# Designed miniproteins, single chains, continued (4): the designs that were tried, part 46

Each design is a single chain, and the fold is of that chain. pLDDT is the mean over its residues in the fold that is shown.

## One batch from the design tools (miniprotein)

Design m13587
Fold by ESMFold2-Fast:
Structure m13587 (fold): chain A 84 residues (1-84)
Amino acid sequence: MAEEALERARKVYEEAKSKYDELNQKIKERPLTEEEKKLANTYKFYADALKAVIERAEKEGVTPGLARAAETVINAYKDAVEKK
């Protein structure tokens, strides 16, 4: 269901934001490695993309197009974080 895709997008957004914030806390203790910098940029990029889809769906209604966009971003996020 499209609404289930939106709920999943919210959970993935919160996860990506939390991991990005965690890396920002590490900067206060030590410089980030190149891998950590890439991960931080990835988390921010996908968190921003998911937030845009979520906000549009809440204001304009959940459409099949927005549900597909959410699933596409979620799948790309998982591939970027888990495989790269």
Scores: mean pLDDT 79

Design m13588
Fold by ESMFold2-Fast:
Structure m13588 (fold): chain A 82 residues (1-82)
Amino acid sequence: SLQAEADRSLDAMLEAIRAGDVETAAKHAQELARKLVELEKTDPRASIRLVAAWLLMVGAAIEAGLSQEDIDRIVKAVREAV
């Protein structure tokens, strides 16, 4: 299902963030954003999931000690996907 695919992309993004792999994190963040945007077409509550995923991503990045520039790169990847 699309929700299961989104959940897998979220997990992969968070793992990449914790590993300090910014490029992989940005890729998974873009995939997650695209999947959540698609899911919103059939489930309006998907917009809440997108906001929650965003907060989890930023929180994980701060906890992992990513630089502001690295966080901005992931954020930009998400914005370009939506």
Scores: mean pLDDT 82

Design m13589
Fold by ESMFold2-Fast:
Structure m13589 (fold): chain A 87 residues (1-87)
Amino acid sequence: HHMTREELKARIDELLETKPVDQLTAEEISRILAWADNEGLLEEDKDAEKETVIIKDPRLREAFGRDRLTPEEIQALLDKAAEKEKA
């Protein structure tokens, strides 16, 4: 299904205000990252030797507790969320 840009932003804003990152589902984390990438809130770190994404949004930086994410860190967040959903 499709959400409008405003609906998606409102949902993400609510998630970031109401849930710490470790309580987000894998689907919610994926939606947040996809939205941030689409809105230009994630930037490639051109000075890094490996693929690294800079989080430009202060609320996302606070929620994830990081200014940058590597593909391994993103995958670890998704894996951890998926394991919590099984419990």
Scores: mean pLDDT 75

Design m13590
Fold by ESMFold2-Fast:
Structure m13590 (fold): chain A 89 residues (1-89)
Amino acid sequence: SDEVRAAVERAAARDAFTDEEVAVLAAQLKRALDSANDDEHRALISATFVQELRDAGISDAAIRAAAPALIERAELSPVDREHFLAALE
């Protein structure tokens, strides 16, 4: 969506996320995970989400700094949280 793209572009320009950008991206991640078929698909969704942020030019340090807020705002289950953290390693 235009909102998601704009949030990613702003975060990449600063190499940091605002609370509003975290909220937009967390909502996208939650929607994607809500559509998952199984645990393997959930792991792929988290890995793809992290890789898309990297491909946009956002550093791993910036993604790791935003990770606690993304996990909380996306309301990640313990399983989804483990997949998300594994994607950052």
Scores: mean pLDDT 88

Design m13591
Fold by ESMFold2-Fast:
Structure m13591 (fold): chain A 58 residues (1-58)
Amino acid sequence: DALDAARAGVELYLKLIDQPAPAQAIINGLLTRETGITPAVIAKKTVDEAAEEAAARL
């Protein structure tokens, strides 16, 4: 399910936000590419809402 995949991606991003800046940039770019939403939107929204929006963008 696209929604479940998007939610897993958001959860992975949240777990990896403490990584060094270069790794964060790669993760942010990959997540934006796959979900069609920016990291700022993910950080602002709840995980569930961000996952729903990401699935809609796919």
Scores: mean pLDDT 58

Design m13592
Fold by ESMFold2-Fast:
Structure m13592 (fold): chain A 100 residues (1-100)
Amino acid sequence: IEELKKKILELLEKIREAAEDESLSPEELIKFTEEKVAEIAKLLEENDEIDALKKLAEEWKEFVQKYNEAMQLPEEERKARVREIIKEFVEKVEKIVEEL
C-alpha cells in the first residue's frame, strides 16, 4: 500500500508540474492529465482498490464537465480556468490516496 500511494502521488505531482508549465496549451494539458489518470486507474485496478477506483472515476467525470465548460471561455480565461480545475482535481485525488 505504501508503494502504491508513493507511485500515485508521483503521478499527481507530474500533473501539478504540467499545470504550472505555461508553454503547454489547454489541449496538451488535458491529454497529459488523461494519460496520468489512466496510469493511476491501472495501479488502483491492479491492487484491487475498487472503492478508490470508483471515487477516481466520479472525480474524473466532474473534471471533464468543468473542462468542457472552461473550453467555452475566451483564450486567456480558459488557460487560467483549466489550471484551476486541474489543481482542484489533483487535491481531490490526493485525498482519495490518503484513504488507501
Scores: mean pLDDT 83

Design m13593
Fold by ESMFold2-Fast:
Structure m13593 (fold): chain A 94 residues (1-94)
Amino acid sequence: MMSREEAAEWLKEELLKNKLVSEEEAERFAQAIKDGKVEEVVKFLLSIALSLKNEKDAKLLIELLRRMAEDLGDEKTLEMVEKAEEEFKKKQEE
């Protein structure tokens, strides 16, 4: 299980490595997670994932958020990610 600070730094590195957000955005998200705003950051990033035209990037972002929620033990955030996973799957059924 990750600490909130470890989760924030891990997510920042993964977002930057995969070019999913800008460096400034990644720093803001990491700081918000450290400040305890995990749910708000995850909601925003899930919104980005569902609006991405690249299915691979969308799937990766959702997967990263799931891993973070599981490692933090945040059930509410995990339920939010699971709902987004179902919505993403429905979009692929075209």
Scores: mean pLDDT 81

Design m13594
Fold by ESMFold2-Fast:
Structure m13594 (fold): chain A 94 residues (1-94)
Amino acid sequence: SLQAQAEALAAELRELVARGADPAEIARVRLEGLRVLLELAEQQRATLDPEEQAALDEVRAVLAEAEALADDPVAALALVEAFLRARVAASLAA
């Protein structure tokens, strides 16, 4: 299940961080976790309002752009994290 996959990736991420793994390896696991969380959100799409659905589509588009940076997972993760931080900041300012 996607839930079990998300939990497994979260456990793997905790272990990688705890042992000081390579930043690129940590970034790859974080990106995989984000993809799984996006799939879980898509399963609830019909229960979301139009604004929430638009936000989900925006996150999906940014994640697709990040995939184009496959040779640099750290840069790919930074792009997604910058977008998410900007969205949170905009929500708090509204």
Scores: mean pLDDT 80

Design m13595
Fold by ESMFold2-Fast:
Structure m13595 (fold): chain A 72 residues (1-72)
Amino acid sequence: SKAEGAQRATIANWLAMADAATKRSALMSPEQARAEGQKLIDQAKQLGEAGPTAIERIREGEAAVLAALRAA
């Protein structure tokens, strides 16, 4: 459906942002990296509430975000 297509696009955009933020975290202070990671986790939780398809994609992105937080 069109709604499902829009949801998938939103998840794909979030994953791209999470990947970009993880790469940027190497250039940030530990405090900045944690703040960016927390924002992404909060966004992921909202996407998780959107349904089962979102959960699988969010888990992939979450691993990258958690790695960034751990590195900080």
Scores: mean pLDDT 64

Design m13596
Fold by ESMFold2-Fast:
Structure m13596 (fold): chain A 63 residues (1-63)
Amino acid sequence: SDDIDSLRTRLTDLDTRRKDLTTKSNDADSNGDTVTSDTLRSEADTVGREMDRVGDELARKIN
């Protein structure tokens, strides 16, 4: 269904964004920019929580 396909697409997009934020956080940390690293890590954690919610919704629709 369109709903399931939309949730799968959203989950993939969120995973890509979380990975990008994690990479940027690690790069900032390696350069000694702890403030930027911490901010990007917090954003990655927020995306991870959204992924959990989307994953739970997808699981409910698939049964």
Scores: mean pLDDT 88

Design m13597
Fold by ESMFold2-Fast:
Structure m13597 (fold): chain A 91 residues (1-91)
Amino acid sequence: SLEDKRREALLLARALALVAGAWFDLEVAKKKNLVSEEELKELEEKLREMEALYERLKEALAAGDIDAAEELVREMERLYEEMQEIIEKGK
């Protein structure tokens, strides 16, 4: 349906924003030395997991599995929040 196509587009846009934001925040944290080496390694692992979820999201959307795509975006949002906590609070 047209409503499903809009939902697909919004999920893809949200996922892309999360990946781009996570990448940008990690590069800023590296450049400004905002985190320890251990925290940097954790952030790099979380970014790789985020990128893997984004690829899975594209596959789910290609299959028309909107429910799976919504769950994948929620996982990406959780990872993004965890990355933000590490950068902003030095956990």
Scores: mean pLDDT 87

Design m13598
Fold by ESMFold2-Fast:
Structure m13598 (fold): chain A 72 residues (1-72)
Amino acid sequence: MEAELVGEAVAAALALKPGEKVRVEVDGLWVEIEKVGEKEFVIKANEERVAEKIKETLERLGYKVEVEVEER
């Protein structure tokens, strides 16, 4: 579940052009990713752990990532 969401979110992020946004949701976990520049993303998620894993993966690929966590 968590690994599936992270993998799907990273794949979706890599397909984005600057200015594009995508939302990925799996089993009540969600993440919204916006590509704000050629090498920069903003990630919003309902779970900090998911956001951190996506950030780590994208940063290893040479991207900059800012994370926002929405807890309800």
Scores: mean pLDDT 80

Design m13599
Fold by ESMFold2-Fast:
Order: C-alpha cells, then sequence, then structure tokens
Structure m13599 (fold): chain A 85 residues (1-85)
C-alpha cells in the first residue's frame, strides 16, 4: 500500500540520522551529537525543550518532505519561514 511505502521512507530518514549521531559521537563532537539526537526526537513527535520554535518548524518541514516526497512544497514552506524571521 501507499502508506507502507511512506512509512518506509520516514524510517529510512530516521536511520540515516541515527548513523550521523553515532559518527558525531565517534569524533568526540558531543554538541553535534546532542543537536542531531534532539532532531531525531522531534521527528518522532517528541517535545524537545532544547529546540527553538524555528528549529521545531524546520524539522516538521523535513518530516513532511520525507513522508510525502513533496520536496518542492517543503522548500516553499522553508522560504516562507525565512521571510517571517
Amino acid sequence: SVDAILDRLASDGEERLKQLIEEARKRGDLDLAKQLEAILKALQGEDVPLLSEVEKEAIAIVKEAIETRDIEAAEKRAEELEKAL
């Protein structure tokens, strides 16, 4: 089904982010690892106090792009956010 394909695409994005977290930890870049872990938690729908409202919205745009594969719509939303700042 289409839903199963979208779930797989969302899962693949999360797996890549987990790899980046492990690589940052191996390099001793704990600040980067902490930021990437916060992004992963936000993508999973957790409320992360470490992230600003702008960062949370940027993560929501990325999540929507992964789930819908509508990268053009996500880029337009990102541009609207930058103009609002």
Scores: mean pLDDT 60

Design m13600
Fold by ESMFold2-Fast:
Structure m13600 (fold): chain A 72 residues (1-72)
Amino acid sequence: SGEEMLEGARRGLEAAERALAAGDAGTGVTSASHAIKVAEEGRRTGDLSEEEAEELIRRGRELVAQARAMAR
């Protein structure tokens, strides 16, 4: 369901934020990338609204950029 996809993506973003706070850039990239893919799939199937998917993708991309900067 859309609610399950939304919650799954949000948990992925939270896991990425937690990993980055701990200095784990690799887990940060993996978790954020997973959240982006869930959001893209939800937009494609219509399980997520365009607005919900765009917000999740934007946040995920920001976290990937932060993780890559930390990895140097």
Scores: mean pLDDT 87

Design m13601
Fold by ESMFold2-Fast:
Structure m13601 (fold): chain A 100 residues (1-100)
Amino acid sequence: DEKEILATAVTLAEILLAVKRKRGIKTPISELSEEELKELLIEFLGEASPEASRETLETVADKIMSDPEVKKALEYLKKVVKENGYDEEKALEELKKQLS
């Protein structure tokens, strides 16, 4: 359970940080709203599945964001980002070390 949440947190961090960098968003993950985080996830999903409609991507993103494990992983990710002074790269390295 803890290992699965940690693995999900690492995956979410890598996805969200990649999309944030591509879009030039400087706001830390911990300070983004659920709606803003969902939009980053939709962009990532759209790049992986360019044939999918916006409605399909929104449905998939809603299911992912509604998953209790994903919610726990996201809250843990936000905590680790805050504890590292909003240094998202340090937060990701910490999460990866915990998973290893």
Scores: mean pLDDT 86

Design m13602
Fold by ESMFold2-Fast:
Structure m13602 (fold): chain A 55 residues (1-55)
Amino acid sequence: AVKIVADYFNVSQVEARELINFFKNLPMTKSGISAFLKRNGIEPSDELLNALVSA
């Protein structure tokens, strides 16, 4: 999970863990996270979305 997020955002595993924790603390569904990422120029895969929700 952490590695997938790190690879997608081109960040360290430490920063990827912080991103996962950030999204877990948001009152957002998978679709909400997808919309947020698209707004920021990131096309989320199901793999990335699952990593962010299930980490």
Scores: mean pLDDT 71

Design m13603
Fold by ESMFold2-Fast:
Structure m13603 (fold): chain A 120 residues (1-120)
Amino acid sequence: SAEVPPLLALLKDDDPEVAEEALERLKRLVADPELLARLAPLIIPPLLELMKDEDELVRLRAVLVLGEVVRHATPEQLRPYLPQLVPLLEELQKSESYALQYVAKETLEALRERAPEAVA
């Protein structure tokens, strides 16, 4: 969808209300299985880049969207991204932010449930 790139950019917005609205809208889009099937290749690579952002809040928002993607996506939709996604989530668990540590851990646990082959 043409709206996805602008919504991803808004996760970096300095206005927390704007960023929070973008976060909730992205979560709603990925909760729809038909939308997610079309949007996964457009959403997952930019989210992986946002998870490396210098701003801890941007990383947190990106992991929150990715957590919803993981909960609703099929294993086949996730499989191409697992080599990048798993090491990045493992690294984020070492963050100085307890919130980011927690969300990264929960997302890895969701990956174990959705794609057991992704994690030992």
Scores: mean pLDDT 83

Design m13604
Fold by ESMFold2-Fast:
Structure m13604 (fold): chain A 66 residues (1-66)
Amino acid sequence: GMGAEAGRRGAVEAARAAGDPRLAGQLAKHSGIESGHPEGGERAGEAAAKAKDPEEAARLVEEAPI
């Protein structure tokens, strides 16, 4: 729904700004909870936290079904 897209957008922008894949993971998880898709956010968060760099982390969050 509306909250899912807004939350994902915020998480992607924050991940790029922070330059920290682990922070991107935490933001994706929170976005999923807020949008009613906690499982999707958790999976995206795990993938983003393991990313090599913040751009890859942001991409994983953007592609996630949150």
Scores: mean pLDDT 64

Design m13605
Fold by ESMFold2-Fast:
Structure m13605 (fold): chain A 86 residues (1-86)
Amino acid sequence: MSPEELLERFKERVTPQQWASVEGAAEVMERDGIVLTFTVDGEKVVARTGEELLTVMAYLQVNDKEAEVEVRSGDEVFRATFLPYP
């Protein structure tokens, strides 16, 4: 499935408000130089750009997958979990 097809399916599965929130997160990531590492089924995927973040989130949402997220901003490292929108 192409990144464009994944993003289109993601947009169909979320509200306009939820989509705006996701785009806002992508913009903040690029502005602040944040790097996210997603662990899905033991595989690591790194998002360094807002476009890469949107693609990974779209994949997780379309496949109803949770992922462990490592958020790196400069010298700071945080852990989070991605949960698909209901």
Scores: mean pLDDT 77

Design m13606
Fold by ESMFold2-Fast:
Parts: sequence; structure tokens; C-alpha cells
Structure m13606 (fold): chain A 76 residues (1-76)
Amino acid sequence: PKVTVKATMTTPPSEAEAEEAERLLAEKFGVEAKIDPETGEVTLVFEASEEEAEALKKRVAEEPVGGFSSVEVEIE
């Protein structure tokens, strides 16, 4: 299924850093990334198995992610 991860970085990146991260995520990991350098909001969209998607959602709910004030995982 399609997995959407929405997170907010505690320290927003520069525009150049956001663009480079988006490019690397797309090219190396097949992840469609959108990073807002003004707000620090990150949206990641990728395909995963149902098992992987549910495991990720559970992990994010149970453990805070360093450098991010919020993390949400949506499975479609």
C-alpha cells in the first residue's frame, strides 16, 4: 500500500538542504519527499508492504524520533 509520513523538524533546513534531501530520497530510496524549509514540515510518500507499513506506524507511535517534534504515518 501507499504510505505517507508527515513530520516536522525541530530545526528547519535551508532551501538548498531541503532540495538535496528531496533529490537523494527520490534517487536512492524511491521516496517522494516534500520538505518545507520555512516550517520544517516533511512529507514522504512511498510504496511498502502492508506488514512493513504497519510496523513503521507502530514504531513511530511508540518511539519519538530525534530532531522531529511530530511524526504521523498514514497507510492508504
Scores: mean pLDDT 76

Design m13607
Fold by ESMFold2-Fast:
Structure m13607 (fold): chain A 55 residues (1-55)
Amino acid sequence: MLSEEQRREVAALSGVDRLTFGQIAKRLGLSPQQVLDAYNSLSPEEIEEAMRAYL
């Protein structure tokens, strides 16, 4: 189960780095399915906030 921190990291990487789900999963130590599930649960607002925190 993903923590809120892991969901924010998925949001930041998906919005900023244009990484594939597999690459995000490898970077964060998650499965690609966990990344996909997290991404599907994210709002555009959460992605924008995570991107600002990452930058």
Scores: mean pLDDT 75

Design m13608
Fold by ESMFold2-Fast:
Structure m13608 (fold): chain A 61 residues (1-61)
Amino acid sequence: SDDLAARLADVTARFQTLSPEQQAQFEARVRAALAAAGVDRLSLGQVVDIMQAQLDAVLAS
């Protein structure tokens, strides 16, 4: 959907503004969250939800 594409674009843009340390934290957090949730059973929208949540967690640190 257009909303999903916009959300993914926002995550990508915000990721590019992170420090190298924050980018590493984000990648580690997303990897762990996807593994815990079972990536094979997730919709693209659920993957984007996980990415947004982990990005917010990194920015709150």
Scores: mean pLDDT 83

Design m13609
Fold by ESMFold2-Fast:
Structure m13609 (fold): chain A 75 residues (1-75)
Amino acid sequence: MEEEEKELLEEYKKAVEAKDWEKAAEVLEKLIELAERAGEEEIKEAPEEEKEEIRETVEKRLEELRKELERVKKE
């Protein structure tokens, strides 16, 4: 999963550098989906004491990705 994230991040960077906003949006959507799955699994596996902190971190990350997607779609 981490390896897939790295590949998607590299694809996103290349798309942005090429000003291919359609591809950048597509890659961001895949990154959001992957982050949602990874976050859900991380929260599930985490100790009860850490679940709240991890959930907040995951939610923040997803919000950042969704904001970036909105910016890219408006280009």
Scores: mean pLDDT 79

Design m13610
Fold by ESMFold2-Fast:
Structure m13610 (fold): chain A 68 residues (1-68)
Amino acid sequence: MPSPTELIQEMQELIGQIRNPEYRDRAEQVLAEMHRQLAKSKTEEEKREVLEKALKKIKEILEEEKRE
């Protein structure tokens, strides 16, 4: 399974594929909130759950943008 670092890298790459500024801003906000939650997380398991939730949201935003 991907490491926390790999999940963050994947999110950055997905955000980089977003062409619409509105969708990009929403994805960047998800990423910022994820970093806040990671700073408060104490275990690797908690961090992974935070990362996976953020990744799913960013993937959904990218899919919606690409379907236009």
Scores: mean pLDDT 80

Design m13611
Fold by ESMFold2-Fast:
Structure m13611 (fold): chain A 65 residues (1-65)
Amino acid sequence: LSEEERKRLAEAARTFALAAGASEEAAQRAGDIVLNDQEVAERLKEAGERGGPAAAGAEAVRIAE
């Protein structure tokens, strides 16, 4: 993943986690993890591609745990 794509996915993770009902703290944690871990960023991208925004939101919440 490019640096731009990782930043975009980190912002998406925060947005999707909030939409899925996560706290702001959990959403921020999900975004930080995605930004710093390429493997986690790739998993979030795959979840979104396979199951759309709902699947991406569920994965973002799991990342925050």
Scores: mean pLDDT 80

Design m13612
Fold by ESMFold2-Fast:
Structure m13612 (fold): chain A 96 residues (1-96)
Amino acid sequence: MSVEEEIGIILRFMGEILELELKIKKAEKLYYEEGKKEEAKKLLEETLKEAKELKEEIEKILKDESASEFLKKQAEKYLKKVEELIKKVEEELKKL
């Protein structure tokens, strides 16, 4: 795997994590400020699916023999972050 490909993967994972965080904040606003429980639930369910898909992509990088130790170390940090987001979404869905 080239350095350019690895940087591309890192930037993509960072962007996808940021999008998940923004979707969670949007769902919280929909529920707590606007009382739109069903819209918040739908958005959280979509976010959970996307977070689980991202987790699978990160786990593939950790198993990729062509990935550098640097990329794997970054992927491990992103895996922990995605697992925290999955837990947060599941906890919010239980409150609905």
Scores: mean pLDDT 88

Design m13613
Fold by ESMFold2-Fast:
Parts: C-alpha cells; sequence; structure tokens
Structure m13613 (fold): chain A 110 residues (1-110)
C-alpha cells in the first residue's frame, strides 16, 4: 500500500547515502521484503542480486533473501533450509530483528 511505498522510498534514499556494508545489506533485505509485498518482482530480483554481490554466501541477510527468492520460485524445501540457516546465523550475530523475520517465514511454510 501507500505506507509500504513510502517506506521503500525512504530505504532507497538511505541505501544511496550509507557507506556501511552491513547497513547496506540490512536495507537491501528490508527492500526485498517490501518489493515482494508490492509485487515489484523486477526490483526484488535486482535487490537480491545486489545483496549477493555485496555479501559472502554465509551472510544471514543474503541467506534470508535467497530463501525469499527460492520461495517465489516454488522451491519450498530449499527456501526452508535457507531460512533455517539465516535464523541460526542471525542468532550467532545477535541480530534479533532478522532472526524474528526468518522465524516468521518458517512459521508460514510449516
Amino acid sequence: GSMDRRRVEQLERQFRETTDPQERARILAELADLYLRLREYGRFFRAADQLSSLTSPEDPYRLYVQGLLEEELGNLDLAKKLFEQALERAKELGDEELAKKAEERLRKLS
């Protein structure tokens, strides 16, 4: 809705203004969630691609967004594994917000 679109515009500005790689990864993951909600799949795939270029394969935001990608492609078993990996990595790093997002995705796929 209009609130999600305003949040996208705010996050896109923050992404352009930040130089912190960890903050950039966090913003791209939040944008990916919002783009899926808005059904803006082209922007979603671009955000997923940018996140993959910005982060290591073990990065919890990358694992989370790859989970979203696999869910959209109908690969539900792979999506579950990716969200489980994202959850464990988020817990190891103390990222409670990302851990909660991964748990919510796993609950919906149960």
Scores: mean pLDDT 89

Design m13614
Fold by ESMFold2-Fast:
Formats: C-alpha cells, structure tokens, sequence
Structure m13614 (fold): chain A 125 residues (1-125)
C-alpha cells in the first residue's frame, strides 16, 4: 500500500536523491531542510517503509501555490504514485485557502497531461 504523508527531517536524504535523479539541477539537503522549515509543503510517498516519491508545493502568493518539484523512483513509476501525490497536494492546498495551483510545463508530456487532468495550470517555461 502507498502512504502519502507530509515529510519529516529523517526523509531529507531520500528527498534529495529523488529530486537529483529526476532533475538537471541539483538540490542540497540544506535547501530541502529550509523548504521543510518554511512555508512550503513537502509530501512523500512511502511503500514498505521506503520513500519512493516526493512533491514540493511552494506558496507564491496568498491565493496561488506552485508545484515546484515532483519525482517518483523509476522502479515505482506506473503505479499511480504521482497521481496520489498530486491529489493530496491539491486537497491540502484547497484546505489552506489556495485558489490556484500552478506548475511549470515539463519536458514530460505524460506529466503535463496528468497535471492538466487534475486541474493544475501549466505555466510556459
């Protein structure tokens, strides 16, 4: 069973590995810790005690939240984990009063289609 929950300090190394394996831009443990301590919401997906997915939501205005990062371990792709993370992110953003959820357009057409299907507005690169 996949568990979607808010990240904690002990998840930071796994989050760094997931983002750095999926992004051309490296992120540091210090940057992830600052995000966790700040106004950002970091969600993780856990399977059998292992963190296999991450999603970071950053407030960019009082009514708008940005999906700054989403990554799923390659071995766990195609299992609906990305969809589960996005649905939980949308639920939490709505509960916190955000009216808009946005993301930058990705090079991955499947991710762009999923984001649009879940009501996330895509911003041009």
Amino acid sequence: MVEIREAKEEDIPAIVELINSSSPVAVSEEAVRRALEGESTILVAEVDGKVVGVLIVVPVSPDTALIAAIAVAPEYRGRGIGSALLRKAKELAEKRGFKRIVAYESADPALNALLRRLGVELLPR
Scores: mean pLDDT 81

Design m13615
Fold by ESMFold2-Fast:
Structure m13615 (fold): chain A 61 residues (1-61)
Amino acid sequence: SPLEAARATVVAQMRGLAASLPLEEFEEIRERLVAHASRVLPPEETAALERELAEVLEEAR
């Protein structure tokens, strides 16, 4: 679906940022992105994005 493709693109970009940014800055961007998604996306898409970004964060630790 278009939303799944968009989420995959965002997650890939966030993986790149996790590798290049300090962890604190990555966490701030992640929180802002999830907050924005919760206002404009269906709950299931926001939950999927939040789960995938949490996985990226754990892999970056």
Scores: mean pLDDT 81

Design m13616
Fold by ESMFold2-Fast:
Structure m13616 (fold): chain A 66 residues (1-66)
Amino acid sequence: MKLSDEEIAEAVAEIAFAVFLTAGRNAGLSDEQILADMEAWADSEPNPLLAAALRRVIEEHRAELK
């Protein structure tokens, strides 16, 4: 099965999001703090596909938080 760079970036972003959210909540961080930490990573990420995938995942979750 062939994965594109974009598909790999999306998978990495989804995995990173799940890890950050689970670990952050277990550590007593607010969802807003966890999202802010992920945004800081996305802003400094040199891979534009990964940066875009991270921002997409963050915004989708932020929408669910209202």
Scores: mean pLDDT 78

Design m13617
Fold by ESMFold2-Fast:
Structure m13617 (fold): chain A 64 residues (1-64)
Amino acid sequence: SPIEEAAELIVEEAGVEREKALKIAEGAKLFLEHFGREAAIQMLVTNAGLPRELAEKVVELLEK
């Protein structure tokens, strides 16, 4: 699923544990659906601590 693919990218690129990465990806998907792309990116950067470039790639996967 797009959420599982996004979580796997977070694990590989940010070194986050898989269960936490899944929750981050789920939260980003909710933000994307309700508040749009930039809100989802900002949530990943400010709350999850991801680099902006990685946050953009995560959101791109969730948009598929």
Scores: mean pLDDT 86

Design m13618
Fold by ESMFold2-Fast:
Parts: sequence; C-alpha cells; structure tokens
Structure m13618 (fold): chain A 86 residues (1-86)
Amino acid sequence: MEEKIKELENKARELFRKAQEVGKKASDFLKDGRTRVEKARAEGNEELAEKIQKEIDEQLSRFTAEGDKLVEEARKYYEEAKKLKE
C-alpha cells in the first residue's frame, strides 16, 4: 500500500516538473519570437512579422495544451495516492 502511494506521488511530482519545464520553454520561445517579430518590423516586412506572430501563437497554444495535459495526469495520480491513504 505505502509503496504504491509513493510510486503514484513520485509520478505526480515528475509530471508537475515536466509541466514546469514546458512553461519555461513556452516563456523562452515567446521571448525569442518577440525579438524575431520586432526584427521583421524593423526591416519593414510586416507580412513576415504577422506570419511569425501566427507561428508563435500556434506554438504557444501547443505548449499550453501539453502543459495542461501533464497537470491533468499529475492530478489523477495525486488523487489516486490520496484515496489509498484513506
């Protein structure tokens, strides 16, 4: 019983850690993307700037979906561990 609880809690912690890593990647990607958009606009290429912004928005949506999935899976393992403690 206790070994199973520890296993589930460890899985939950690992998934939360991965979700945090996805969040950091999203933040870094957004920062780099903003620099690319600003460069395109500085060069007078508004069409390229809009294309880059759309690619950033699409990739951020993917990072958000990935992070949300990891958090949902982590919560399921945590709830299973909690039920076993009762």
Scores: mean pLDDT 85

Design m13619
Fold by ESMFold2-Fast:
Structure m13619 (fold): chain A 107 residues (1-107)
Amino acid sequence: EWKKYYELGLEYEKKGEYEKAAEYYIKAAELSKDPIEKAIYYLKAAISYIKAGKIEKALEVLSKAYPLIPEELKPILAEALQKINENKYEEAIKLLEELIKKLEELL
């Protein structure tokens, strides 16, 4: 069932409907049982919220992802959070995408 919500997230993201994409990624994260999968889905939701201009919601979702991320990869999230605080959203997205790729290598 989580896979259905993840696929819907991808579909809405491809259509540029970022807030809706983020909502589906959150549902996928909540239904997933694997901490790494949960982290990936929360990070995708955060990127989608940033693209939608919903920065407060993005930060809330990133706070949910933080405890699920391996210690050695947490510095990448910390750097992304710093870029968000500096309103450097494109740089923050690039760091979050890099973090997702590294987490995918652990699956």
Scores: mean pLDDT 90

Design m13620
Fold by ESMFold2-Fast:
Structure m13620 (fold): chain A 80 residues (1-80)
Amino acid sequence: LTPEDLEKLNEAYRHYQLALEYAKKGDIETALEHLKKSAEELSKVFSEEDNKILTNSMMSQVYSLAGDSKKSKEYAKKAI
């Protein structure tokens, strides 16, 4: 990993943390905006295949924390 890759991973992590915080508050729209930004940063470091798995896993977690168990399960299945 280069220092530039680490910066992108740190930005992705920061946005993911914000997505989880907003999901816990029930603000799904804002949570999804931060999740999108996290996924964009991850796409700069990981392969398309790995990024798809990671993004679907993160979507599952966000919906789970927001109380949407149906969507959480749908995205968990896509992460396989």
Scores: mean pLDDT 83

Design m13621
Fold by ESMFold2-Fast:
Structure m13621 (fold): chain A 72 residues (1-72)
Amino acid sequence: SEAARRAEEMRREIERFREQLRRSKRSQRVILLASAEANLLGSVSHLITGDQKAAEEHRKKSEELREEAEKM
């Protein structure tokens, strides 16, 4: 029937939209994890130079970014 054909077309559009959302979230997660690693490396650098406060701030930022990535 015409209604069944239109329903099938809409179902295919929904599947394409869902796939686009999955790809978008995956890319954002990778960016968050890369930023988390950069902040953790910054923390190590600050520890070596004796700036414990800056090191802790970078470590906290890294943990926050990792948590956001894991929630996605």
Scores: mean pLDDT 82

